# Ledger of designs, part 76: designed miniproteins, single chains

Each design is a single chain, and the fold is of that chain. pLDDT is the mean over its residues in the fold that is shown.

## One batch from the design tools (miniprotein)

Design m2633
Fold by ESMFold2-Fast:
Structure m2633 (fold): chain A 69 residues (1-69)
Amino acid sequence: MTAEEALRELRGMFEALKAAIDSAPPEQREEIVRVGREAAESFVEKTKGLPDAERIRAEAERLVAELER
């Protein structure tokens, strides 16, 4: 997996999570945010050995922050 492929996969995942939050009742939004955080943390850990792993971590942190809004 390249850094570009990892970033595309991460962004696609969070676009789906945003759509889920926008469609979900309030009581499920917190759960979706938690799942998103756990997925981002797992993805960062999985990709830590890649060149430009810092870019993936920064993008994951940004996407989680947007999801928590």
Scores: mean pLDDT 79

Design m2634
Fold by ESMFold2-Fast:
Structure m2634 (fold): chain A 81 residues (1-81)
Amino acid sequence: SKEKTKKELQELKEGLEKIKKLIEEGKAEEAIKELEELKKKFPETKDDLDSIIDLIEEGKLEEAIEQIDKLIDNIESLLKD
C-alpha cells in the first residue's frame, strides 16, 4: 500500500541519516554494520548501499557521505506527493 511504502521510505531515510552521522564521527566500522542491516531490511537498495560500503572501505568517507545525501534527497522526493 502507499502508506506501507511511505513508512518503509521513512525508515530507510532515518537509517541513512544515522549512518551519515557515524561516518562524520569517524565510526566507519559501525557505519558499515548499519549499512549491512539496512540492506537486509531493504534488499532493493543493495546496489546503492554496496557502493557506499565500498567507498567507506576505500577510505573515501566524503564521497560516501555525498552518495548518502543523494539517496536521502531521492527518498524525500518520493515522500512528496
Scores: mean pLDDT 85

Design m2635
Fold by ESMFold2-Fast:
Structure m2635 (fold): chain A 75 residues (1-75)
Amino acid sequence: VEGLKSPDPAVRAMAAVELGPEGAEAIKPLLTDPSSVVRAAAHAAIGGEAGKEALQPLLNDPDEAVRRAAQSALA
């Protein structure tokens, strides 16, 4: 998927959320992405208890965009 390879972290995060759990294999590399926002989106998109637990620390992340992504994913 084109969005997953974008140089823009926001586009990569959006692409991960758009694919959701059906795109888990394509999303897995984003779990180790250098952008915290992209990692948060990847965990949210894959879902499950592991995804929720990974998002909890991100609610206290110094990056406001990461906190917002985690809040949205847990809602």
Scores: mean pLDDT 69

Design m2636
Fold by ESMFold2-Fast:
Formats: sequence, structure tokens, C-alpha cells
Structure m2636 (fold): chain A 102 residues (1-102)
Amino acid sequence: SELEELEREEKERKEHAKRLAEAADDFLTLVVDNSEKEEIREALERLVEELKKDGLEETIEALKVQKERLEAAGYKEAVEIVEEFIEELEEEKEEEERKKEE
């Protein structure tokens, strides 16, 4: 019983980690290749969807770390796109906090 549940959870964690790695690699590849803004945005959207499975606050923190790394590397356009997603996620967090007070 417990063993089957642990095996299922381990499989789900491994599949989630794989999807996160693939989404992150796709995003970073498009950034490094100086791809079109729309393509970079779509790849980041997929990465954010996978990150959100770990939680909204964790997603915002992960994106802030990625923004700092991209800024240090000089990828200004990617930084702007990441900032837009951070702002949208922070607005979503404020809305969820408001709902909890009602």
C-alpha cells in the first residue's frame, strides 16, 4: 500500500522534473539563439505552467533568479519578458490573498 503510493509519487516527481528541465532548456535555447520575442514568450509560458505545479510563490522566486542570471548575461529582451511574467504572477498572488480574507 505505502510502497505503491511512494512509487507513484516518485514517478510523478521524476516526470515533473523532466518536464521542467525540458521547458527550461527550450526557453534558454531560444534566448541564446536570439529567437523572436513571441517564441521566447511562448517557451517561458510553458516553463511557468510547469513551475506553477510547485506553487505560485516558488514560481515567482524561480523567475526572479532567472531574471538576475539573464540580466548578468546581457539578454535584455529576455529580462523584459521574464519581468512581465513576474508582474502577472504577483498580481495573481495578490488576488488569491484577497480571496482568502473574504
Scores: mean pLDDT 82

Design m2637
Fold by ESMFold2-Fast:
Structure m2637 (fold): chain A 68 residues (1-68)
Amino acid sequence: SAAERAAAIEEMRARLEEAIENNVSEEELVKLITELFEEYKDHISEDEMKRLATEALEKHAARQAALA
């Protein structure tokens, strides 16, 4: 359902944002993205997964640049 899809997106986003705030490595973030894709593959489209992954990687890169 649309509600289940929305909940899945928000849960994935929250987990990715928590990892970024905890300053995990890019390798650990990519591993988490892969694990979340497997967990939610039946609930979220490939395009939405790519969007979430891109957003998380961009946020991580921006945070690391700001901390350097």
Scores: mean pLDDT 82

Design m2638
Fold by ESMFold2-Fast:
Structure m2638 (fold): chain A 71 residues (1-71)
Amino acid sequence: MTPEDFKIFVEAFELARAVREQGLELSPEELEEWRKRAEAAEHAIPELVELAKEKGIKSAEELLEWLKEQA
């Protein structure tokens, strides 16, 4: 991942978590922006899944915290 992809992924992941956990509804403009960011970072997801397995990370929140430590 490039540094830009990594940052976009972290921001996208935090937003996705907030939407899921809080039931937050995005405006059409916010949803479109989120979709663009997700598309930019989607190629990094398989690598992150493998990394999570290697590190024994079992939750999305735990993975996000670990990634913040590496950034």
Scores: mean pLDDT 62

Design m2639
Fold by ESMFold2-Fast:
Structure m2639 (fold): chain A 97 residues (1-97)
Amino acid sequence: MGIYEVRARVPAEEAADVVERLQQLIEETKAALEEAKGRPVDVKVRIETKFNEQTGVTEITIRIEGEKGDAETIANTLAAVLAARGEAEVREIESLP
């Protein structure tokens, strides 16, 4: 089991579109993993947004919890897409056998 966190900062005007694309990408990545592995992928994903009025930037935090390999694949996929659009980081919060 693993818990991963992906963080990104985007201009506030882009935040809604980015969140919508991330939700679609999560569903597509889960479906692809289920097809590739021939088993259900039980992963919990939570997306939080926090607007910083001083900077006009929205911080996006994505928490991914599930089987380590599944959670890690989803986290890395989301981080790669976010990194292509700006600043992104991935953290492993918890890794259980």
Scores: mean pLDDT 78

Design m2640
Fold by ESMFold2-Fast:
Structure m2640 (fold): chain A 64 residues (1-64)
Amino acid sequence: TKYISFETALELLKQFARPAPWLRWMIENESVSVATARRLIEALPLSEEERRELLGLIEKREAA
């Protein structure tokens, strides 16, 4: 599959002080699977608002 692994994505995103915008880009650019994106939302230090927004993007991607 063309998706990067959870481990690789987590390592990349942990390098940023604010991972939310980068995870948003990865979801929109289909760089990660839906399952991996959900795991990243749980693992990263995100606000409740950022978590809600990212989950909404995942749901929209699943519906499309």
Scores: mean pLDDT 80

Design m2641
Fold by ESMFold2-Fast:
Structure m2641 (fold): chain A 100 residues (1-100)
Amino acid sequence: ALAAEALARMEAAHPEVVALLRELYAASRAGDEAAVRAALERLVALGRERGWLTEERLEEMRRRAKELGLELSELELEVAAVLLPVAEEWRALAEEYHAA
């Protein structure tokens, strides 16, 4: 199945991100707000370690949130800044697989 193969490739590229997204999904489904926050904070910490979270990218997220009329917390802005490049890379991997 294409979906299973795509997920395996995404996990191979960013195994720690996939693990944290699984934790986030499970916590969200359980209604565990503390576990959701902890998973989001770990995603931000990983993004800082990997250099994905930059001041320029945070400023971009702040501007976009303002243009859309969204009042986002600092944590939500940091999570968005970390997840966008990962999502773009996963999309590129999925498109390469589909084109091949």
Scores: mean pLDDT 74

Design m2642
Fold by ESMFold2-Fast:
Structure m2642 (fold): chain A 100 residues (1-100)
Amino acid sequence: SEEELRQMFVKSIEETLKEMVKNKSSLEELEYNLELILEAYEKLMEHLSAEQIKELGEEVLSIIDDILENEDLSPEKRELLEKFKKKLEEITEKKLEEKK
């Protein structure tokens, strides 16, 4: 079902973000992986209704906020994740406007 695909995507993002935080990956690798997630997110939203986009956006932003609040991130990783959050918010709003 579309709902199951959405839930699987949310879980995949949550696991990927948690692994990125735990990994001793370079800042460049983290930035690259975050850009790939943004591309996948934007593409998924092209196939979702306005209601589904809003719900997905709220769930993903909640995951990011949880990581920002509960993980001990370096200043550089925190800045990257905050920029990622802003880009996700901008994509979500853009896609919602396109569905009006």
Scores: mean pLDDT 78

Design m2643
Fold by ESMFold2-Fast:
Structure m2643 (fold): chain A 55 residues (1-55)
Amino acid sequence: SEGRRQLEELRKALASREPTVEFRLRGNDGAWYRYTFRRDEDGRKVLVSRERVPP
C-alpha cells in the first residue's frame, strides 16, 4: 500500500543516518536542550546524553 511504501522509504532514510538520532527540545526553563539517542544491540533507542545548546 501507499502507507507501507512511505514507511519503507523513511526506514531507509533513518538507516542511512544510524545509529544516532538527535532531538532539540525547549525545556521548562526556556533553554534549548539536545537529546542524543543511540540504538542498542536490541534495536531500541536509548538516551545517552542531554546537553544545553544555543537557541
Scores: mean pLDDT 65

Design m2644
Fold by ESMFold2-Fast:
Structure m2644 (fold): chain A 96 residues (1-96)
Amino acid sequence: MAAEREKVERLVELAEELLPLLPELQERVRELLDLPRLEALRLAAEELRGPEMAEKAEEYLRLQAEFAQRIVAGDDELEALAEEAFRPLEERVAAE
């Protein structure tokens, strides 16, 4: 449970760092239609903020894919932890 919570908290931290860049990242990714989603996001993040942001975008996608796969496989506890951890971020986005 502690390790799962740390992974969820890390995913939220990465989401918070990427959120301000999301409009520019989405626009650039749309231009890179011929690339896989991971490669397109990594390249877009690197162009906007350099290699450190590219690594964070890659880590975010890897954790998101891992969580999505596990939740689909029936990990209801992980789903509940993710929902709780993302709630403050979702509330901030909804308040805009």
Scores: mean pLDDT 73

Design m2645
Fold by ESMFold2-Fast:
Structure m2645 (fold): chain A 91 residues (1-91)
Amino acid sequence: MLTPEEREALSEAMGLVLRKILEKIKQTGKIPSLEEVEKIARDAFDELLARHPGRFTPEQAERLREAVIDFARRLYEALKAGKTAVGPVKL
């Protein structure tokens, strides 16, 4: 299970991913490709680590990375299906 601090960081990263994807859709009029969505997730994760240097152990950082990428993939599938909601993150 995630710690409260990990959950806060994950929430921040997920919000950043969602915002960047929505901005991309607004600018292009199209849903980004899965590869672009995964890149956005990776960039958001790197930004999160840069904002919290030394805050997380390597194991915590790995869990957060996987969670952010999984969220982005599920968000991509939801957007392609015409849905606005993504289910809870399982870790």
Scores: mean pLDDT 76

Design m2646
Fold by ESMFold2-Fast:
Structure m2646 (fold): chain A 67 residues (1-67)
Amino acid sequence: MEKEIEEIKKKLREERLKATQDSVDAATLYAREGEAALPEANQRMRDSVTRLKKAEEEAKKKIEELK
């Protein structure tokens, strides 16, 4: 149980780090390409947020099942 919860937390930490990297990549794209890249940068940010929320919801559900 504890080991399984730790594995879920580790995966969630990895997803959060990936979301942070996506944010940096989107900001870099905007900084490099300017306003023309803003729609793509914003879309990447939205996709990253949606993916992270799904991962957090799935992790929460799995932890509840282990109680």
Scores: mean pLDDT 80

Design m2647
Fold by ESMFold2-Fast:
Structure m2647 (fold): chain A 80 residues (1-80)
Amino acid sequence: SLSDLFDQLDSLMSQLTPSQQQVFLQGLRDALDTLVNTGNLEKAIDVVRLTGEQLLKQGAPKDLVDQLVDLMIEMLKLLS
């Protein structure tokens, strides 16, 4: 369910530093804004992938970033 996805998101986000959480939340907002304003799922997914790259550059663990990216893409697919 969507509620289960939000619970997973909260759990994964708690493993990020406060600085990394802000990058993630901004990327999530940007991806959702892209989907709402353009109707283009592919463009929204590109924003998610770029956010993942930014988190990796800030030292977030790759396995955590991969899980966050996959979860965001699943959420975007449910909203499109």
Scores: mean pLDDT 87

Design m2648
Fold by ESMFold2-Fast:
Structure m2648 (fold): chain A 68 residues (1-68)
Amino acid sequence: SEKAKELGKKAAEAGKEGKAEEAGLLLAESIAEHNEVKLTEEAREQAKKGAEEKGPEGAAEMGKDIAS
């Protein structure tokens, strides 16, 4: 959806600024929006941990798994 694309762009911008945790959360929200699901608090925490371990790419992978 358009909203998911906007969230993805914001995640990329946050990643460029070195805000890995914020970028990870935005990527997870983008994936959840694309799949029309809500992120739980647990999913948000997992996305942040993924971002810290692998940067924004790790958070995107975690968000996809949580949203499915």
Scores: mean pLDDT 67

Design m2649
Fold by ESMFold2-Fast:
Structure m2649 (fold): chain A 75 residues (1-75)
Amino acid sequence: SMAEARERLETFERDFRGAKAYLEEHPDPEITRRFVEQARGALEQLRPLVEDDPELLARLRALEAELRAWEARQA
């Protein structure tokens, strides 16, 4: 359901931003790399659940862009 898709996306947003903030303050390249890999997989699983909702799809795309930008800064 869209309600479940929204809840999963909101949970991901919260967890992602919390982990990113923590890892920026406490750098660990291996943990960061593993987290990026897991986050990418989670976003790929969320995409088909939100693609029919323009608001949720826009939020997902913003998270994908944020993940890509963060990964680029780790290189």
Scores: mean pLDDT 86

Design m2650
Fold by ESMFold2-Fast:
Structure m2650 (fold): chain A 98 residues (1-98)
Amino acid sequence: KVRELLREVAERLGLSDEHVEELLELLKELAQSTESARAKAERLLKFLSGLPDATLEQNVRVLAGALTPEDVELLEEALRLLGLEDVAEEIRRLLSKV
């Protein structure tokens, strides 16, 4: 189910199946991490934007422009299924800044 949700989001972002597996691995790493929800959200947004030198603000703007509200909901559902509810809430907050 998580992989299916991530594939739908990846299609909107132009990510390959290989990137979907990388994303799933990142999310599993974040679920085991002791980092703050903010730090985890920043890492995830950087990965999803595909921009190596972008600021958090630039990553947020790119993703807010690329993802529909429905795509954001799919991403949040995937995060909740992995126990990353706090990260899902932080991402919604960051994306709402645009």
Scores: mean pLDDT 78

Design m2651
Fold by ESMFold2-Fast:
Structure m2651 (fold): chain A 113 residues (1-113)
Amino acid sequence: MPATLEEIEKIFNEILSKEKNEKIKELLNEILLALIVSSEAPEEQHDTILEEIKKQFRETLIEELKVKEEIAEEIIKLVIDMINKLRKKELTKEEAKELLEKIKKLLEKAYEE
């Protein structure tokens, strides 16, 4: 069954309550905001909002979090995949958790520099 935005928010809040790394918390909050904004966007503005989200994530990951471009682009791809699946009513709770775990592992790899 596809997850609702409210169910996705609940998953993010549960993860955020357990997360001790402030940089990971900041990125997870930014991902959640991107999901909310994109889900509420009218169809005509969806492509524009996705491009703005991609730009904001590049700036956060590369400039603020100092993530390598290759890792940043992988994280952005996962975030966009979540947004597209959520908008199409195809994102399951299991897939959302798996995508978030992949994003966390990529961030942990970036911090090993």
Scores: mean pLDDT 79

Design m2652
Fold by ESMFold2-Fast:
Structure m2652 (fold): chain A 113 residues (1-113)
Amino acid sequence: FAAPPADPAVAAALERLQTVVAKAGALAAESLSDAELDAVHAQVEALVGRAHEAANAGDREAAIAHYLEALELLADASKDAEKAAEYKAEIRRLVDEIADALFARFAAAPAQA
């Protein structure tokens, strides 16, 4: 399946999801040791890679699903209970914000010019 140059708005939204994953990883790193972070990093990297492949193939639903899976993995990895609660609240906020932006666009797409 050939993906067009990509809708710039969708490409920007996917880049935002990548940024959210990176921020979630940074928050987890505050609670996790380097060894513990390395243990989940490979799985997160694999999921992000699959999200990129799906996005390049034009499968936006699969791309979003893989990013959400990566975020859940990072949330579950946090070992500091107080930081874990703060981390999950921040991830939830960012995920809802990005999802609303993406799904609102998709819902509005049928009303194209």
Scores: mean pLDDT 59

Design m2653
Fold by ESMFold2-Fast:
Structure m2653 (fold): chain A 58 residues (1-58)
Amino acid sequence: DLHARMARVASDGQRLSETESDEKVRENTRRRAAEAGLEVVDIEIRDGLVSLRMRPAA
């Protein structure tokens, strides 16, 4: 399920934002998305909230 894959990537990024720098969160999120067959269109981190826009990589 596309939505389930997106939700997992978003949850992982949000969790990492609690302990890691914004740069590390962005890099990890892009890697995890690629592994799930997704492309990160946009990533925004504000006040500890990670907002993602993703689409299928194909």
Scores: mean pLDDT 79

Design m2654
Fold by ESMFold2-Fast:
Parts: sequence; structure tokens; C-alpha cells
Structure m2654 (fold): chain A 66 residues (1-66)
Amino acid sequence: LSPAQAAIVRQQWDRFFSGQISPGQFYARLAAAGISVDDVFAYLSRRTGVSVGVLRRAYRARVRSM
């Protein structure tokens, strides 16, 4: 990811998990920036040391809770 795309990933991920935006809004904002959901998990996994599988499960759980 470019630095600008990485900033978008961090901002939109935080907004999504804080409940500020819907799954649809999260997806649309990533797509507009040329970022896939898999790009998000790969980036966050490298940054946090959390596995892609754990991040993907957290994302699915959040979507289900909405």
C-alpha cells in the first residue's frame, strides 16, 4: 500500500470498529481508494503482529454484530 492508502486503512478500520461507519461505507471507501479488504488484513497483520486469520474473524464478527 502507498502511504496515503495505509492512512486510509488505519482511519477507516478505526471508524468501522468504533461503529462510526457501516460495513457498506467501509467497503465503499476502501474500493474508492483501490484497496481490497485482503490488503487491509495484510497491512494490519504486518503492523500489529496479529495473524490475517484473527483479523478476518474479527471483521466477520463485527459485520454480524451490525
Scores: mean pLDDT 79

Design m2655
Fold by ESMFold2-Fast:
Structure m2655 (fold): chain A 64 residues (1-64)
Amino acid sequence: PVPAPEDLSAEEKAMIDQILDALQQKKWDEAAKLRDELAKKLGVSLEETWEMIMEYAMAKFREE
């Protein structure tokens, strides 16, 4: 039901990268705000958005 990492637009990938950067810096409020904005943009739940972010992160770090 959520888009696969390869189906994400460049803009959506940039938003996920910003969320991951905020999480690494322990900027919880910024990460939550960006996650909520991404969920609204994609029209999916917060849980589905989080799953998509984790799938993207796993794919990215697995290849790097």
Scores: mean pLDDT 75

Design m2656
Fold by ESMFold2-Fast:
Structure m2656 (fold): chain A 97 residues (1-97)
Amino acid sequence: ELKEKRREAVIAMASATVAAMGAYVVLTTTDGEEGKRRADELLRRVGEKENEAQKLIEEGLKGEDGVEKAEEAKRIAEEAEREARERLKEGLEELEK
């Protein structure tokens, strides 16, 4: 169970990273300086959440509640992916103008 939950958390982190990179490409292409500012802010926020998720996974390996910590890491990563997808959607809408 712990190994499976940890794997799910790592996959969620990878998904968040891919979504953030996609949003970065769209935002930096669309709106010049403003798009770059939004893209840089997104990468900072996603990176902070990924670091928090990674820390939870590491704590779970050394202590008790490893399953709960892996599930929390997955939730944080999924939130980061959701934010990245929302920024991607906004950037694509700007391309239609």
Scores: mean pLDDT 81

Design m2657
Fold by ESMFold2-Fast:
Structure m2657 (fold): chain A 70 residues (1-70)
Amino acid sequence: GEAEARKAIEEGLRAAREALERGGDNPGTVAAAQAALKSAEEAAKEKDPEKARKGGEGSRTGGLQALALL
């Protein structure tokens, strides 16, 4: 549902922001974190709750991957 999409987007944004704060001087981390932020924004604009949820999960995964590059 929408709550699941919101939670996934929030977790993705949090991970991406942490990656930028900790690895802002690492080009790979910055690129991955920016991609995760873009995915979260696109998911937030999605009108279909199921597509928004999948996009949010993608953002969450991307944010965590950005952190893993540190």
Scores: mean pLDDT 78

Design m2658
Fold by ESMFold2-Fast:
Formats: structure tokens, sequence, C-alpha cells
Structure m2658 (fold): chain A 83 residues (1-83)
């Protein structure tokens, strides 16, 4: 449970770093907001599996807005592996 949250946070942080270096500040900010909300939900006692599903759904919505973004596609795959 805590391990899955650490792996989720790590994956989100790596994606934010890559996007920031590429100058994609708007997308990086949206992923940072997801990371903050995931942490809030975890602290509120929401099950990790529910948090992972919620993050995955939000990332898939972002992928519809940014269809050719490789960092986002890789992030989605990493989150799916944690479910």
Amino acid sequence: DRRKMILLESSLTVAIMHLTVQGKEDLAAKIAELSEEAERRFQAGVPVEDILQWVLERLQQLAAQYPDELALQNLIKNVQELL
C-alpha cells in the first residue's frame, strides 16, 4: 500500500521533470496537481487501489488532450502496472 503510493509518486515526479525540461509547463502543472490530490486522498484514508484507478482515469483524459505526448503515455503504462 505505502509502497504503491511511493512508486506512483516516483512515476509522477519523473514525468513532471521530463515535461518541465522540455518546456511543457502546462502539462507538467496538471500532473503536479494530480500528484497533490493523490497524496491528499491517501492521507484521508482512501484505498490505494481507488487512488490508482482515479489517477489512471485522469491521465487518460489528459492523453485525449495531448495525444502525441510520450511522457504521458509512459506514465499511463507505469500506473497500469501498479493496479
Scores: mean pLDDT 87

Design m2659
Fold by ESMFold2-Fast:
Structure m2659 (fold): chain A 92 residues (1-92)
Amino acid sequence: MTLAEALASIVGRSVTVTLPDGTEVRLTIESAEGRRVVLSLSGRDRAAVERAADAIEAGFEAMGATVVERRVEATPDGYRVTLTIELPAVLA
């Protein structure tokens, strides 16, 4: 199973990630088509959501992926960071 296939299998699903300080961030795979993956992170605390996004960006970049777009927006329940990621061909 490739990383792209694994991410495609969980599109629309969300998981709660608890950071080491106990702060919760919700991770959702919004779409996965070919090498392009869109995921969102949401939570009440902007700094925690941005730190989680930084960690995910670093993880993808470490495996040769490129972060194409990063968007930060306020929501009624806090903040959302949306990442658009292009996977390297070997992971698609």
Scores: mean pLDDT 78

Design m2660
Fold by ESMFold2-Fast:
Structure m2660 (fold): chain A 76 residues (1-76)
Amino acid sequence: TRTLTLDFNMYLHEGPFSSSLTVESDGLTVTISLSWSGKEGTVHLTLTVREGESATQTATSAEGAVLTVTVTVTAS
């Protein structure tokens, strides 16, 4: 069994938001696609991580909303 851990850190002003997350694996890498939408714009980011590795990606909207995602993939 493979374990995937996701950490999200988001800054946003007052208002509603929505997010979506898609995770795919080919047995060697894990690809994560994330979309965040709110009053402060829309942010998309994609991370590709090998098993046993970690990756961090940060994206910023035109309005200054910041989204940081850290992914760790553990073999078991």
Scores: mean pLDDT 63

Design m2661
Fold by ESMFold2-Fast:
Structure m2661 (fold): chain A 75 residues (1-75)
Amino acid sequence: MDSIIQDILKQIEELARRQLKRIDEATDPVEVVRLASQLVSDVNDIIRQAAQEHGLSQQQRDDLLKQARELINKM
């Protein structure tokens, strides 16, 4: 179970790293907002798909979402 959570977090980290770079390179405030919204949507989709595939409990989903947010905030 913990190894699955760690694999999901690594997937989120790679996605966030790529999208944050695009946000940093964006010069249009409207594009920045769109990219930020897309990142949030993509992270939620990864967690939803993983929860469905691996049968994660609501507690595990909430913990994973919290860890993903903390991870992105550190980047």
Scores: mean pLDDT 80

Design m2662
Fold by ESMFold2-Fast:
Structure m2662 (fold): chain A 85 residues (1-85)
Amino acid sequence: SLQEVGNRLIGLVLRAIGAILEGDYESAIKDFEAAAQLARENGFTKAAEYFEKAVQALRDGNVEEAIKYAREGIKAFDEEAKKLE
């Protein structure tokens, strides 16, 4: 269901942020990549693009931008999901 996809996306993003706080950027990147894939597979293209930008920002060492893009990804998912209701 749409709610199950949303719960999984939020869970992945929260895990990624937790990994960032512990300095485990490799695990955070994997969780953001998983969130991007899950969003894309379910047709949430804008959310996927933001999570992909979060991955790139984190690879570039820009933690602030990565968190910003992760927030925008969740917001984009909420906006795209509401259009399907």
Scores: mean pLDDT 87

Design m2663
Fold by ESMFold2-Fast:
Structure m2663 (fold): chain A 62 residues (1-62)
Amino acid sequence: MKTATFSFEGTQLTEAAVRRLVEEAGGRLVSYDPEKKTATVEAEDLEAVRQRLLAAGATLIP
């Protein structure tokens, strides 16, 4: 599987909401930092996860 980190700074999404979005896109939430509002996700198809999270207001961290 591939991993990527996303920022949810400026969104109202909780860790539980982020986990649900990732799981709906076929991925897994590896970790979430509530202070920084960042999520590390794991998926075979990171593009599907990326599209879903960006639609929810997230930003991909390089």
Scores: mean pLDDT 80

Design m2664
Fold by ESMFold2-Fast:
Structure m2664 (fold): chain A 148 residues (1-148)
Amino acid sequence: DPVLPQHPISVVKKLLEKILEIAKELNIEVEVLGDTLRAFEAGEETVSSIELGVATMEDAERLAEALKAQEGLKVEVVERTEERISLLVTDESLEDKRPVLVTIYDLPLSRARLEAHLRALGMSEEQIEAFLAERFASRPLQELLDSL
């Protein structure tokens, strides 16, 4: 795999706008999380990837398939696990044609698996709750885009 490039926030915002329109057509609620959310909230100039959360793995698969079917998007599935799908997405209408890594998480399952892992490592319940609240801090994609 190539080293992940840093993408201008404007390029990522345009891709997120397209993802939101597709998600609306599918009636899928999409959350933004992780380094993507932090980069937008901190006013960073670049971000390396897009991290999205959905309610179920079925929703993640449906969103991924709809992105693959979208005219003007080149989409390659690069990873699939029980709790996430990772895609390389190129928007052929944008000047920056470098693929963006888009990861779609089954958010409840991803949270539950990390909780079990942290508990197995001997973290206290209070430490686990604090860690999960930070790691899975999310915002509806619509609300994030409206704030930009």
Scores: mean pLDDT 87

Design m2665
Fold by ESMFold2-Fast:
Structure m2665 (fold): chain A 70 residues (1-70)
Amino acid sequence: GPSARELAEGAGELAVLLGLAESAEVVGPDTVKVTGRTEEDARLAGRAGVDTGGASSAEVEGNVATLTAG
């Protein structure tokens, strides 16, 4: 799968391009946190990450989506 750095870059760029996120942060070797402006933005970012194949799973809590590659 993609590296955590590649996942963070891709997720951050896509989320910012879509207006869904303010930031993306690498928190593990295959895991990135994407911070949305709203809870709905975070849910959309998580769904997009999984649907595009950039992540195998996504967990959303408040305005943060945690994406895991696998």
Scores: mean pLDDT 73

Design m2666
Fold by ESMFold2-Fast:
Structure m2666 (fold): chain A 94 residues (1-94)
Amino acid sequence: EEEEKKKEIAEKLLELAADTIVQARMWYDLTKDEEIKKARDELVELYEKMREALSKNDFEEVIKYAEKMIEISRKLGFTKQADEMEKLLEELKK
């Protein structure tokens, strides 16, 4: 089922998003940089919105929030996480 495949991809996006949040949290704890704290808080909000969208099978909203997650991750220098999320996002768009 195509919908099941999209759900699996979206769940992998959420796993990468959770890892990115953990990395941002650890980076804030080390630096006490308020900009990193704000980025972490935005990532948490986007994660919750992605989870809600996924629970409704709203893949367009999942894509929208994932694109914002990727942008924030790149700004924080989490290039590996951003690249992995972007790859999954392209698969989800098919």
Scores: mean pLDDT 85

Design m2667
Fold by ESMFold2-Fast:
Structure m2667 (fold): chain A 53 residues (1-53)
Amino acid sequence: TDAEAELKRRALAGDAEAIDIEVQLGVLDIKNAVGLISVQEEARLRQELLAKL
């Protein structure tokens, strides 16, 4: 999504808030991959994190 592209650009520019959100999104991907959360829950939490931008 456009928001994810902007997040990555801001993180690469050294934005500490954007870096923190990127790390949290990565943790969500791992949690879903190992079955700790559902795809629907991951999508919900991802949207909440992106809304902080």
Scores: mean pLDDT 80

